# Designed miniproteins, single chains, continued (2), part 9

Each design is a single chain, and the fold is of that chain. pLDDT is the mean over its residues in the fold that is shown.

## One batch from the design tools (miniprotein)

Design m4283
Fold by ESMFold2-Fast:
Structure m4283 (fold): chain A 101 residues (1-101)
Amino acid sequence: SPLLEKVKRLALKLLYFLENAIRAVEKGDYETADYYIELAKRTAKELIELVKPHVPELAEKFGKLVDDLITALKNKDLETARKLYDQIVETLKEILAKIEA
């Protein structure tokens, strides 16, 4: 499915940006963190717009998790950020499974 392939690519791109934002905060490099946060916001918005017609409840849950992760990063709460990252990974897997079905 062309939709499934695009969602997979955007999901991997988002996870890459979020991982780099977390690592930047861990190093105290807040300028690099802000750079990756902005890329993550843009990628998440595109992903939400793409999946919302198919899985609206999961799209809403995913959007809230991304917003909460960004807030945790801005508060330098790495423990909460890592927990939210794991929840985002799980929610993306659920989105992919439902779009494939």
Scores: mean pLDDT 91

Design m4284
Fold by ESMFold2-Fast:
Structure m4284 (fold): chain A 88 residues (1-88)
Amino acid sequence: MSLEEFVAHLEEMREKARELAAKGELDEREAEAAIEALRVLEEAVRSGDAEAGAARIAEIIRRYFGVELSDEERAALRAYIQGVIDAV
């Protein structure tokens, strides 16, 4: 997958989250968090910085849901973002 194709896919995912929220099929706060997290994922892939991406997404989860990610969950998130960077 190219970076251009990946970015287009993330925009489609953000648009889908907005549609689901508008229909009442997705909670407003969940939609806002998902859209912001997808934006951060795009920025992390463009910069090649999985650590910064994981830290920012963890902060989004804490801000929107009041949930603190464990060290293991943060490591899994960083590994996921790195895998995406390596695939584009």
Scores: mean pLDDT 82

Design m4285
Fold by ESMFold2-Fast:
Structure m4285 (fold): chain A 100 residues (1-100)
Amino acid sequence: STREKLSEEQKKALDEAQKLAAEGAAAGNALYDKAKKEGSLTEEEIKLGEEGLELVRKGLELAKEGIETGDPEKIIEGGRLIGLGASSAALVAVKEELEK
């Protein structure tokens, strides 16, 4: 598996990145539930969600690069960007649900 090929520093970085991503996803789930219950989104909230989705994409690419190059700092920063983005990217999912 990918984890078996990682150094101990990379494993610790991956665990920290996963924790940061999970914290952001939990915040995003709470935001999703609230926005869906309110039944409407502002243009600013839609833009924030789109910016969050872009941060998740950039974070995933950075974390992948960190794993491939053996750079623990890139793995952690990738997880941070994923977490930050996930906290607002849920607004895009709410927009899609409200358009159905």
Scores: mean pLDDT 81

Design m4286
Fold by ESMFold2-Fast:
Structure m4286 (fold): chain A 81 residues (1-81)
Amino acid sequence: SELDELREEIERRVEELAARDPALAAQVATLKATISDPLELLGAQAVLAIITAERRGDAALAAELVRLSRRFGEALRKEQE
């Protein structure tokens, strides 16, 4: 489904960035230990990845993560209608 494809793309981008940023990796591990809701966990990971990309000067990755997050939210709303 579009939701599954977007979720996998967001998770992939977060994992790729976390592999290069130990602070993000530690933050993601903490989120996974504390947040039980899958949608809340995905949103929190995406926000931290956007902040990390901006901090690293990767404006293109930050913009892409924002676009993917927006598309996921739109697709989720359509499924809940």
Scores: mean pLDDT 87

Design m4287
Fold by ESMFold2-Fast:
Structure m4287 (fold): chain A 99 residues (1-99)
Amino acid sequence: DRVRELIEEAMRKAKEALQAAQNGDGETAAKYFDEASKIAREAANHPDVPEEARKKLQEAAKLFDEASKHAREGNFDEAVKLAQKALELLEEAYRIALG
């Protein structure tokens, strides 16, 4: 299932971004949050995505965009908090996509 593969990839990128943010690497964190946001939007725009999952993926993408901005500004605590909320939304979207 392509939607599930995209959600898994977004989760992987978000986890890499979280590790970079926790290590104080704002540029690397922002890059991976931007990649997670892009992949979440690709999943949301897939024709086979359920409507409930689409809304969660769109919200996760927005939260990753905000996390990326905070990481670039050195506000790592806020970036981590936003990214954790986005990951919860990705996990919910993944469960919906499973059935």
Scores: mean pLDDT 90

Design m4288
Fold by ESMFold2-Fast:
Structure m4288 (fold): chain A 65 residues (1-65)
Amino acid sequence: SMEEIEKVLKEEKEEKERIKKELEERLKRAKTPSQYTAEAIIGIGDLIDLDLETKKKIAEIKKKA
């Protein structure tokens, strides 16, 4: 249902904000361009994983509709 999808999207938004906040703190601790790049790549990976998990949850909801 649309209500279930809206709940999943709200949960994704909250998790995304948490990931971004943690990434921001790690980036602030980077002392070299290579360290910054490594942390940025890890953060992008975390965000991609979240997007894939969110899409999987939405697909499961749609299968039951």
Scores: mean pLDDT 84

Design m4289
Fold by ESMFold2-Fast:
Order: sequence, then structure tokens, then C-alpha cells
Structure m4289 (fold): chain A 99 residues (1-99)
Amino acid sequence: MIKIDAESLEERQKKIAELVRETTKEVAIKEVEKLEPFLGPELVERAKELIENSSMGETLTLVAGLKAARSPEEAERILERSRSAEGLDEMVAEMFRRL
């Protein structure tokens, strides 16, 4: 039987939150790389740089937008719009603090 101490639960929750953030960014980068034949290498590299410097919410919005894009021009507009969504970091951080 595994004994779980209440004090170690908080540390485990923090570890899970960190893993979710890292995994989300890794998956997002791979998903964007799959779009290279459609977007071209320059837009893919720009999207990857934004993902590395973005919150989880910004990353998810960016990837969803790029997948929904019908042209490279529309994808470029989505990249510009994703930068205006300041404050998503705080909301996402609060959600992960509850897990």
C-alpha cells in the first residue's frame, strides 16, 4: 500500500503543472512543424519562437488558429493577433494552482 503524505501532495501538484506546461509546448511545436508544407518554413520558425515565449493559453490559441488557417496570409494574421491576448498567463496559472 502506498502512503501519501498531505504535504507531498502540494509538491506533486506543482510537478504535474510543470509537466503539463512543458508537454503542451512540445506538442504545439510538433503540430506547427506538421504544417510546414502549408505555411512554409519562415512562418513555422516564427510560430515556434512565439510558442517558446508564450503562455499556455497563447500557445493553444496560436496552434488552433494556425490549424484553422486557409492560407499562409491568414496564418500570418493569426500570429499577429495572438500577441494581443495579454492576461491569459494569469488565468492559466490560477487553473493549474487548483490541480
Scores: mean pLDDT 68

Design m4290
Fold by ESMFold2-Fast:
Structure m4290 (fold): chain A 95 residues (1-95)
Amino acid sequence: MAEEHFRKGMEAFMKGDLETALEHFRKAAEEGEGILKANAWLGVGQIYYLQGDLEGAIEAYRKALEALETLSDSPEARERAKEVREAIEELEKEL
């Protein structure tokens, strides 16, 4: 299930196994909804950033933003969406 994939992605990420973390975060993002999907895409973006793939990181963060925008009724999700937009703008300046 999406939550289990997210957990395994976090465990792999903490161990420095970026390839395994990326695989699990992608599955969590594809199967998940709402905040879980957003968090999974943020994980994908962070891994791409660590690998030097700025364009991949930006695309993943944009997908996280899209998931957060589906949670329009949540003030927390709206605030998080602002932070993600700022992160995207910072990364675009590095291109």
Scores: mean pLDDT 85

Design m4291
Fold by ESMFold2-Fast:
Structure m4291 (fold): chain A 100 residues (1-100)
Amino acid sequence: SDREKQIELLRRLAERLRQIRADLEAGKISMEEAKERVRELYEEAIEEARALGMEDFAEAMEAEKEHLMEVLEEAKSKSEMIEVIDEHIEVLEHAIDLLE
């Protein structure tokens, strides 16, 4: 079902965001590299959603991407950026719970 596909995409998105967070915290990537990885991750997920015919879901993800990228750009430190990523992972987990 479309719901099951949406849950799977959101779960992968949350998992990959956790990896970006871990790499950022460990100093393996810069704040700029973290922002680029988040942007690319969302672009890939949006493309996959569209390929699956989930147009409304893809549009919702596009809006979420724009908001997340804006908040990440406002982060003044690595710690603030990690907090933004952590809060967004919680938003994704809440969305998954609502779809289950």
Scores: mean pLDDT 89

Design m4292
Fold by ESMFold2-Fast:
Structure m4292 (fold): chain A 93 residues (1-93)
Amino acid sequence: MAEKVEIVDAVYASLTIDGKEVHELVGRFEIDGKLVGVRVRYQDGILEVEAETPDGVRVKERIELPEDTEVNSQLLVEKAREAAAKAYEKSKA
């Protein structure tokens, strides 16, 4: 793949809030020497993803997941990497 997206630091939590399952990941990813901050939150079948470069370039996405989707740390890390890469590419332009 064109760019290596490396995890620098990440915190993952799986919680029950008001009787609802919530998954959240907050982390920093390094792409070609640049640090990108990422936040991914899952609640009520919706995945919210935000990524921001040091230059202030932001990517924000809201993704509806199928009911049969397994939500775990692997999925959140994968979505975080995708968002970090998108923010980095946007910052290059």
Scores: mean pLDDT 80

Design m4293
Fold by ESMFold2-Fast:
Structure m4293 (fold): chain A 66 residues (1-66)
Amino acid sequence: MSADGILTRALGVAQQALIEQDEQAAKDAGLQTVDELSKEAGLSEEEAQALKDRVLAAVATMAANL
């Protein structure tokens, strides 16, 4: 799976959790998805952290627009 594919999946999971629960659940779900898929894809810790940072920024933006 590509890094862009991981990000797309994590953002989708985070958005669903934000709608169904709250911002913390969205962050937790998105970060867990990045961790699982990054390990499967063999990404470095640095690459995984960059994806996590992007998920956190996106969740904050989504929550601000609710």
Scores: mean pLDDT 82

Design m4294
Fold by ESMFold2-Fast:
Structure m4294 (fold): chain A 87 residues (1-87)
Amino acid sequence: PVDIDKLNKEIEEILKNTKDVEELLKKIEELLEKTLKDEPVLRYGLLARLAAKLYNEGWQPELALEQARKYAKKAGMPEEELEELLK
């Protein structure tokens, strides 16, 4: 079982201290590899959702969109679900 509240707090700390989308997503990926080691679909799904959120917030939009598509593909996320996240 993953402590979602603790994970969210660690993600928020990384978001507060990291201004580059690529570095931020790399740090989150490393965190998720530690906490969700045996859950690659869930891990990549969370990364896709985070990248989509960064895109919506205007953080290096072209790069954030590219990362969201990359992680969505790794997670097996349908294109329709990714499109909904980008609104």
Scores: mean pLDDT 79

Design m4295
Fold by ESMFold2-Fast:
Structure m4295 (fold): chain A 70 residues (1-70)
Amino acid sequence: MKEKIIEEIKEIVKEVEADPRFSEDQKAMVKYTAERIIKLIEEDESLTEEQMKKMLEAFKKMVEHFRAMS
């Protein structure tokens, strides 16, 4: 499960970096946020699957917010 969430975050980052509709600042923020979330998931053994899914959903909402502004 953990590996699937990390992989999904990485795929979203790749899509954002390849998409010219995002500004460089938005791409940097998405990448930074993704790296922080992945590090937390990898280092914090106390995180539940529910908490990891909430982190993924919050990340997706941030990306969609930037997409709506573009």
Scores: mean pLDDT 82

Design m4296
Fold by ESMFold2-Fast:
Structure m4296 (fold): chain A 76 residues (1-76)
Amino acid sequence: VDKEQVEKGIKRYKELIEKAETPLEVALALGNLFSYLDSLGKYEEAIEVAREALKRFPNNPLIRQLLKYAEEKLKE
């Protein structure tokens, strides 16, 4: 998987997150993207996606947990 494939995936999921109507829909879409990015070790990209989702749903505990997970992985 090259950088172009990662960028395309992130863009697609960012669009899905922007169109999501509920915090649960955002969390599910983000969870799927996170699983993909985690398998690639792309934690900087995962943090960016989670931060954008959290901007729309600041009180969503699932989004906050995913952001914390990615930040911890980057610090390792």
Scores: mean pLDDT 74

Design m4297
Fold by ESMFold2-Fast:
Structure m4297 (fold): chain A 87 residues (1-87)
Amino acid sequence: MEAEIALGMLQITLAVIRLEARRGKADPAEAYELAVRAGRRALENGAPLEEVVRALEEAARELRAAGADAVAEAIERAARELEEEVR
C-alpha cells in the first residue's frame, strides 16, 4: 500500500515536471532533484527498482518527444542515480 502510494506520488511529480517543461518553465536541476526525491521515497516504501526506473525512463521519452531534451537528460540521470543507490 505505501509502495503504491509512493509510486503514485512519483507519477504525479513526473506529470508536474512534464507540464512545466511544456510551459518552458522546467529547470533541469530542479527536475533532477524532484525526480530523485520522489523515486527514493518510492524505493524506501518498498517499490521495485525496475518500476521506479521504468516510470522515469517513460517520462524522459515523453519529454524528449516534446523537445525538452535537457529536462529529459536530468530525469535519465535521476534514474541512473537511483540504480547506483540501490547497489
Scores: mean pLDDT 86

Design m4298
Fold by ESMFold2-Fast:
Structure m4298 (fold): chain A 84 residues (1-84)
Amino acid sequence: DVVKPLFEEAEQLFKDGKALAQQGIKNNDEKLFEEGIKLMKEAKELYRILAEMFRALGRYDLAEQAEKKVKEIDKTIEELKKKW
């Protein structure tokens, strides 16, 4: 199953990106903060692609879950940028 590994990869990128951005804020490390934001944006793009794929397959519940993750990532990025 190709779908489950991609979903897990997207979630891992989000978690890693959030942790790096938070560490950048704590250490006042702009490069680390920017790398964290970059990983979160990559996670967002993967969830966006997954949402489109699930809609094409008629898996609307999974598409909605992926779309909620996109919104969660956007909110998280905004909150982190306000703290930077």
Scores: mean pLDDT 87

Design m4299
Fold by ESMFold2-Fast:
Structure m4299 (fold): chain A 86 residues (1-86)
Amino acid sequence: SATLEEALKEAERALKNKEPLSELQKLAQELARLGVEFAARSDDAAQAAFAAEVEEPLRRLLAEGRVREAVEFLIEALRRRLAEVA
């Protein structure tokens, strides 16, 4: 969706511009939410698969304070997902 693509571009810019960790954490939460919504538009299996793919790695990265890596991980996962449904 256009909204997800826009959020991805904003997250990519925030990483490049070395935005504060608090801003990156908000972007990580927004990307995760938009990713689940995007997957749900396909079917329940796609939503479950996306949640399973991102939940554990994202939880670990955020728990370790690796907020930048969490955003990078989500960008890669969502970019892959968008390519599959294009």
Scores: mean pLDDT 77

Design m4300
Fold by ESMFold2-Fast:
Structure m4300 (fold): chain A 109 residues (1-109)
Amino acid sequence: MDELVARTLALLRAIRAAVEAGDEEGLRALLAELEALIDSVEDPEARAQLAAAVVRFLGQLIHDHGDRLSPEALALLQAAASRFFARAREAGGGRYLLAPEVRAGVDEI
């Protein structure tokens, strides 16, 4: 798991650098690589937690850089955030009725 976390963090740093450089091709490739990495996670809870962390990161990146992003880069980040948000909710779907903290987390979104 430490290796998976390290790879995820490296991709998040690269995504931020691509956004700051205005590299839309690099951003698209890095988002696809991140999505493939998260989808490779066998543990549904670990996958959902990593996806939730990615959603938080992408939301912060849009907030910090939104006014300076091209419409295409903004659309790529928003589309990616929506896809990762769906993944974050996949493991929680059945547990929503069983875990009050999962319900509270969904309400915060």
Scores: mean pLDDT 74

Design m4301
Fold by ESMFold2-Fast:
Structure m4301 (fold): chain A 85 residues (1-85)
Amino acid sequence: AKMAEIEAEYAKVAAETAAAFGGSAEEAEAAMSEETKKKIAELEERAKKEAEELIAKGDEVGAKEVLLEAVREAAALAKADKAAK
């Protein structure tokens, strides 16, 4: 239950980040290189695993911080890729 709530928050922030690139998530993805998409996917998987471990320890706040940090890092990667074009 707690993990599902945190995952929903993560998905919402990811959607807001995609919207910041000028519309749909598909357009944001089309604007990014395959390398940047792969790095973001790896970052998301790593953050989710770390958040799961923190939730297992009862650290819900730490889990949220890890997910938010991953979203910020993914946004920075996407922004840098867009600027490099």
Scores: mean pLDDT 69

Design m4302
Fold by ESMFold2-Fast:
Structure m4302 (fold): chain A 89 residues (1-89)
Amino acid sequence: DKLKRLLLEAAEAIEAGIKALEEGNVTGVVGAILRLIGIQEELRRDKSIPEELKERALEAIERGIKALLNGDIEAAREAVRELRELAET
């Protein structure tokens, strides 16, 4: 399932970004954000994924990106929970 794979990859990218934030690793945070942008691009281009699930996935990833940009570890963890929940549904 491509959607499940992309959701789990996005969750892992946010988790990597959280670790980078905790370590003060700016390069790691940027790398995590770039990976998330790439996953959003893949999701937007895939016409086979149900629109409702795609929209929810894109919104959760965008919240994760914003959380990482703002150094908001709590918001980033929430985005990880949302993405993992979507992957299991």
Scores: mean pLDDT 88

Design m4303
Fold by ESMFold2-Fast:
Structure m4303 (fold): chain A 66 residues (1-66)
Amino acid sequence: VGAVLELEVLDEGGVLFADGSTPAPGTRLRGRVLRVFEDGTLLVEDLETGRLALVDPSKVRVLRRE
């Protein structure tokens, strides 16, 4: 919680924004972890846009943990 992650989307649905949009595979984003759910799903805040996103850790690559 509070950690900043740089993520790469590997598969569709790896990141789901609050507006229902999903970025394409190969997309990179930088987000602050707000919550970790029991199933390993992350709630993150996109630091560039302020959008909230749900992250499936099985469908993303963590490039950096800050």
Scores: mean pLDDT 78

Design m4304
Fold by ESMFold2-Fast:
Structure m4304 (fold): chain A 76 residues (1-76)
Amino acid sequence: GEEGIKKLKERVEELKKKADDLFNKAMQYAKEGKIEEARKYLEEGIKLGNLASDEVRKHAEEKAKQVEKLIEEIKK
């Protein structure tokens, strides 16, 4: 029913926000030079995405690429 579809959409948005929070923390730690903490939050965001629907997974993959690029630029 419509209620089930609404709950599914709410769950997808909730998981995307959780992934974004993890990736934002990873980016912040990377900018602070805390690369080990940055990598930890990056890995948690990727794991969250991989356990979710295709939509959440693709969102997490895109965000993970942005964080990884930032870490690589800072490590140079």
Scores: mean pLDDT 81

Design m4305
Fold by ESMFold2-Fast:
Structure m4305 (fold): chain A 87 residues (1-87)
Amino acid sequence: SLEEIVEETKKELEELKEKYPEVAPVVDALIRLLDAALAAGLSPEEIIAALRRFKAHIEADASVPEEAKEALVEIIDKTIEKVEELA
């Protein structure tokens, strides 16, 4: 379900924050986005669009360390793939 995908993604994001504390603000922003999307009842298509916009922002952000950026982008890409299976 969408809720299961979000909970799995949040778990991976919390693990990422433990490994890279410096990206906690951006990870927290993504967690808030996912929680807000579920609370608002956004469709899988709308959630995918929001995740793609977030990913583009992260990829363009020179202040995010490359190793943490790669890990965060991988989590976002896996989440998009799982949500696409529901659409």
Scores: mean pLDDT 85

Design m4306
Fold by ESMFold2-Fast:
Structure m4306 (fold): chain A 61 residues (1-61)
Amino acid sequence: SPLEEKIQQVVDRIRALSAQLAEALAAGDREEAQRLMREIQGLEDEYFRLERELEAARAAA
């Protein structure tokens, strides 16, 4: 479904940014680490929103 595809895209983006966050933390780049943490939090909020939409769509079927 389009929702499941969108959820997978969000998960893939979180994974990529988490790897970048690990590198920023290892490098001591605090500003970049904080930026990446904020971006990851936004994507996690999007993930939970999409999961709720998917549950609602399944309940309506």
Scores: mean pLDDT 88

Design m4307
Fold by ESMFold2-Fast:
Structure m4307 (fold): chain A 59 residues (1-59)
Amino acid sequence: SPTVRELTFEVEDGSFEASREVEEFLRANFPPDAELTLRQEVRVEDGRTVVTLHVTARE
């Protein structure tokens, strides 16, 4: 059966280091042979930029 796991992160935008941290986190939480779908949403809330990352794992 397909496994759906949704993770939400709040990170500062405009940083390549944020991408590396996300990659490391995905490796720690999902097997390397799993197919992952990443969706990134950017919102402005009270003058702040909030980045939300959704991770979906599919068997």
Scores: mean pLDDT 63

Design m4308
Fold by ESMFold2-Fast:
Structure m4308 (fold): chain A 79 residues (1-79)
Amino acid sequence: MDEEIEKKLIEIAEKVAKELGIELESVGALVTDGRVLLEIKAKKPLSEEEKKKLEEAIKNATRDLMEENGIKVLTIKIN
Protein backbone atom coordinates (compact mmCIF):
# COMPACT_ATOMS: atom_id res chain seq x y z
CA MET A 1 0.00 0.00 0.00
CA ASP A 2 2.71 2.51 0.95
CA GLU A 3 4.57 1.77 -2.32
CA GLU A 4 1.44 2.66 -4.35
CA ILE A 5 1.04 5.95 -2.46
CA GLU A 6 4.77 6.70 -2.86
CA LYS A 7 4.55 6.02 -6.62
CA LYS A 8 1.50 8.30 -7.00
CA LEU A 9 3.24 11.07 -5.05
CA ILE A 10 6.32 10.81 -7.30
CA GLU A 11 4.13 10.89 -10.43
CA ILE A 12 2.26 13.99 -9.16
CA ALA A 13 5.53 15.76 -8.25
CA GLU A 14 7.03 15.02 -11.70
CA LYS A 15 3.86 16.20 -13.49
CA VAL A 16 3.65 19.42 -11.45
CA ALA A 17 7.36 20.19 -12.01
CA LYS A 18 6.94 19.65 -15.77
CA GLU A 19 3.91 22.01 -15.82
CA LEU A 20 6.05 24.65 -14.04
CA GLY A 21 8.99 24.14 -16.46
CA ILE A 22 11.24 22.72 -13.73
CA GLU A 23 13.57 19.87 -14.71
CA LEU A 24 14.09 17.26 -11.97
CA GLU A 25 17.14 15.07 -11.34
CA SER A 26 15.32 12.81 -8.86
CA VAL A 27 12.16 12.45 -6.76
CA GLY A 28 11.83 10.18 -3.75
CA ALA A 29 8.82 9.56 -1.53
CA LEU A 30 8.66 7.80 1.84
CA VAL A 31 5.41 7.06 3.71
CA THR A 32 5.79 6.18 7.42
CA ASP A 33 3.21 6.29 10.26
CA GLY A 34 0.79 8.63 8.42
CA ARG A 35 3.62 10.99 7.46
CA VAL A 36 5.11 11.63 4.04
CA LEU A 37 8.59 12.82 3.19
CA LEU A 38 8.92 13.94 -0.44
CA GLU A 39 12.50 14.71 -1.51
CA ILE A 40 12.99 16.56 -4.78
CA LYS A 41 16.31 17.30 -6.45
CA ALA A 42 16.26 19.70 -9.41
CA LYS A 43 18.81 19.46 -12.24
CA LYS A 44 19.69 23.14 -11.64
CA PRO A 45 19.52 25.20 -8.41
CA LEU A 46 16.03 26.64 -7.93
CA SER A 47 15.24 30.15 -6.68
CA GLU A 48 13.26 30.49 -3.43
CA GLU A 49 10.26 31.63 -5.54
CA GLU A 50 10.49 28.49 -7.74
CA LYS A 51 10.78 26.26 -4.63
CA LYS A 52 7.69 27.92 -3.10
CA LYS A 53 5.64 27.56 -6.30
CA LEU A 54 6.62 23.89 -6.66
CA GLU A 55 5.84 23.15 -2.99
CA GLU A 56 2.44 24.90 -3.12
CA ALA A 57 1.49 23.21 -6.41
CA ILE A 58 2.45 19.74 -5.07
CA LYS A 59 0.50 20.32 -1.82
CA ASN A 60 -2.59 21.33 -3.82
CA ALA A 61 -2.25 18.39 -6.25
CA THR A 62 -1.76 15.82 -3.42
CA ARG A 63 -4.43 17.09 -0.97
CA ASP A 64 -7.13 14.54 -1.85
CA LEU A 65 -4.66 11.62 -1.98
CA MET A 66 -3.30 12.60 1.46
CA GLU A 67 -6.77 12.88 3.04
CA GLU A 68 -8.01 9.59 1.52
CA ASN A 69 -4.98 7.75 2.96
CA GLY A 70 -5.10 9.34 6.43
CA ILE A 71 -1.76 11.13 5.97
CA LYS A 72 -1.49 14.00 8.46
CA VAL A 73 1.92 15.46 7.64
CA LEU A 74 3.54 16.19 4.27
CA THR A 75 7.18 17.35 4.38
CA ILE A 76 8.66 18.53 1.08
CA LYS A 77 12.44 18.96 0.72
CA ILE A 78 13.67 20.69 -2.42
CA ASN A 79 17.43 20.75 -3.13
Scores: mean pLDDT 81

Design m4309
Fold by ESMFold2-Fast:
Structure m4309 (fold): chain A 83 residues (1-83)
Amino acid sequence: AAELLRKAAEAARAGDLEKALELLKEADEATGDPFTYLAAEGLIKEGAPPEAISLWLLGRAAYEEGDYELARELFKEAAELIA
């Protein structure tokens, strides 16, 4: 799952939000957890910059791997770009 989140973050960074959502749907199907897909779709619809979406997805990947320190920093950076 974390690797799919990183690929989705790369797609989002490149501005390919459709590809990012496709990868997140694949992650949802693998885990049965729609949270990351739904949250990312919401950010896209609210007009969040692609860099913020990418950082947030990288934070989710770090969180899934148990790297809570990295996840906190990435979430802070994403929030600063959305604000």
Scores: mean pLDDT 80

Design m4310
Fold by ESMFold2-Fast:
Structure m4310 (fold): chain A 62 residues (1-62)
Amino acid sequence: IPELIERVRELAVRRLEEMGADGEKVRELLDAGATPREIAEALGMSEETVTRALDEASEEAL
């Protein structure tokens, strides 16, 4: 459902912002359908860290 996807994105942006990422940049990357690897490269983070943040956001959205 689109509403659930939007909530997961908002929570993922918030999570990565708490870790020091630029929230606007994170939002742009998620909007563009970037992979966790691409997001990690753009933010200067590990792919593992980004994947974990997305997983935590998904759990929080439920």
Scores: mean pLDDT 78

Design m4311
Fold by ESMFold2-Fast:
Structure m4311 (fold): chain A 76 residues (1-76)
Amino acid sequence: SMEEKLLKEAMERVAKDRKIDVSTIEELVRNSEKISKELAEGVKNKQVKKELLEKDIIIGMVQIDIAVGKIAAENE
């Protein structure tokens, strides 16, 4: 499907850009809901861990890449 293709391409691009294994990106995406929840709790308590923020940024990069790819496909 287009969604599966966009997700795969996004994960591969982010992995290459950040110089980390695609398997690590896959694990972050799989745990995205948990990471987002922990980050939100950290913000509420004014105790945000740098590592958690970095993980959320990487997940955000994947989501942005998917969104851009989807918009490009829908406007063709």
Scores: mean pLDDT 83

Design m4312
Fold by ESMFold2-Fast:
Structure m4312 (fold): chain A 95 residues (1-95)
Amino acid sequence: SLAKKYAEEARANTSNPELMVPLGELLGLLEDNKEDKEKVEEYEKKIAELLAKMALEQAEKEGVSKEELIERLKEAAKESEEKKILELAIKIIEE
């Protein structure tokens, strides 16, 4: 899964363990429950919220603007099998 790779890269580049641990747990729950449409949607939303927080933290550390971060995530979403999760994360960042 491309989203799993992206989440693992994001996890490797964050120093916040409070975001890393829940993200790992939610990715496991998403895989274990992939046939349960309601649970998948719930876990995708929670993963998107964590990815948004991690992406904002990384952007702040790198001096990347919120606008530039959104454009980078939109580009990543074009090539992603997990486009829905990235689009949800972008929406959260835009709020």
Scores: mean pLDDT 69

Design m4313
Fold by ESMFold2-Fast:
Structure m4313 (fold): chain A 89 residues (1-89)
Amino acid sequence: MHADKLVEAAKNNDWEEAREYARKIAEELRKEGKPAFSERELEVIEKGLETGKLEALDEPPAEERRELSLEELEELILEELKKRLELAK
C-alpha cells in the first residue's frame, strides 16, 4: 500500500523515496477518485486544502480537487506526514 510505504520511507529518513510514494498516492487519488489513505489521513489533507484554498467545509468536491495540481497534493501529503512522524518521535 502506498501510504504504508510512504510512512516506512519517512521513518527511515529517506525523503526521496517518501516523495515518490506521495506522488503515487496523489496520482491515484486524482486518477481513480479513490482515497489511497485512511479517513484520518484524508481528513488532514482535506483540512489543509480548505485552509489553503477553501475555508469552508461545505465545498463542491469537484471544484476543490480540480484546482489542486498533483504537485500541490503531493507536497501537502509529505508535509502532513512529516509533522505526524515528528510528533511520534
Scores: mean pLDDT 55

Design m4314
Fold by ESMFold2-Fast:
Structure m4314 (fold): chain A 81 residues (1-81)
Amino acid sequence: DVRERILSLSSQDVARRLGEEADKALKEGDEEVIGIIEETSRRISEAGELGRRTGDPDVGARLATEAMKEALLRIEELKRR
């Protein structure tokens, strides 16, 4: 199951995979995937800001990882069209 596989990825693995998808989308001009990457970048920035405000970096890291996993799931959905 692709969903379970993505949800079980480490933060390092999810960041690496999302970076690979971003590079590919930018080279190919895939506007839908680029939009997902831009939205996810915003969510990661918001997660980092929340982590700083709470004084708990684990909160920011967790939310950023969740945002990246959601982005990978959306990209996988697009690939199935």
Scores: mean pLDDT 82

Design m4315
Fold by ESMFold2-Fast:
Structure m4315 (fold): chain A 60 residues (1-60)
Amino acid sequence: MAYASVGEYLRSLGAVLDGVIGDSLKAAIKKFQKENGLKDDGKIDDETAAALEELESKLP
């Protein structure tokens, strides 16, 4: 196994997801950002993370 830490595991998972659901995931993130008045660049930045946290707090 090549995972030395959770951070390394998440980076590897990100690379795998890029091959599996990269386009769909990026499109969903952009749509979420646009709906919440954020910059729709498809990246999970501090503003996007905060908006997701607020949404999750309101939903199960």
Scores: mean pLDDT 63

Design m4316
Fold by ESMFold2-Fast:
Structure m4316 (fold): chain A 99 residues (1-99)
Amino acid sequence: SELLERFDYARKLAEEVRKKVLPYVSKETASLIAFFAFLHALDGPKSLEELLREAIATVARLLAKMGINPELYQKAADAAREGRIDEALKLLNEAEQKS
C-alpha cells in the first residue's frame, strides 16, 4: 500500500529527527518534535534538515503561545526558522532548564 509505505517513511524520518534532538532536550520535548516532523513529512518530500527546522519551530512556537518561558521559546522558534538549528536546540535546552 502506497499510503502505508508513506507512513513508514515518515515514521523513520521522525525517528531520525528525535535522535538528533534528544541529546539537547527532554524525552517529552523530543517526542513532540518527532511527532510534528512526522506530520510535516506526510505533507510532502522534505530533507532531514527541513524537518528539523520546521518541527523545532512548530514546537517552540506552541510552547511560547502556552505561556511557558515565552521569550526563550520564541527565540528558539526564530532561530530554527532561520536555519540556526544548533542555536535553536541550545535555546530549547535553556528554556526547559528554567521550566
Scores: mean pLDDT 86

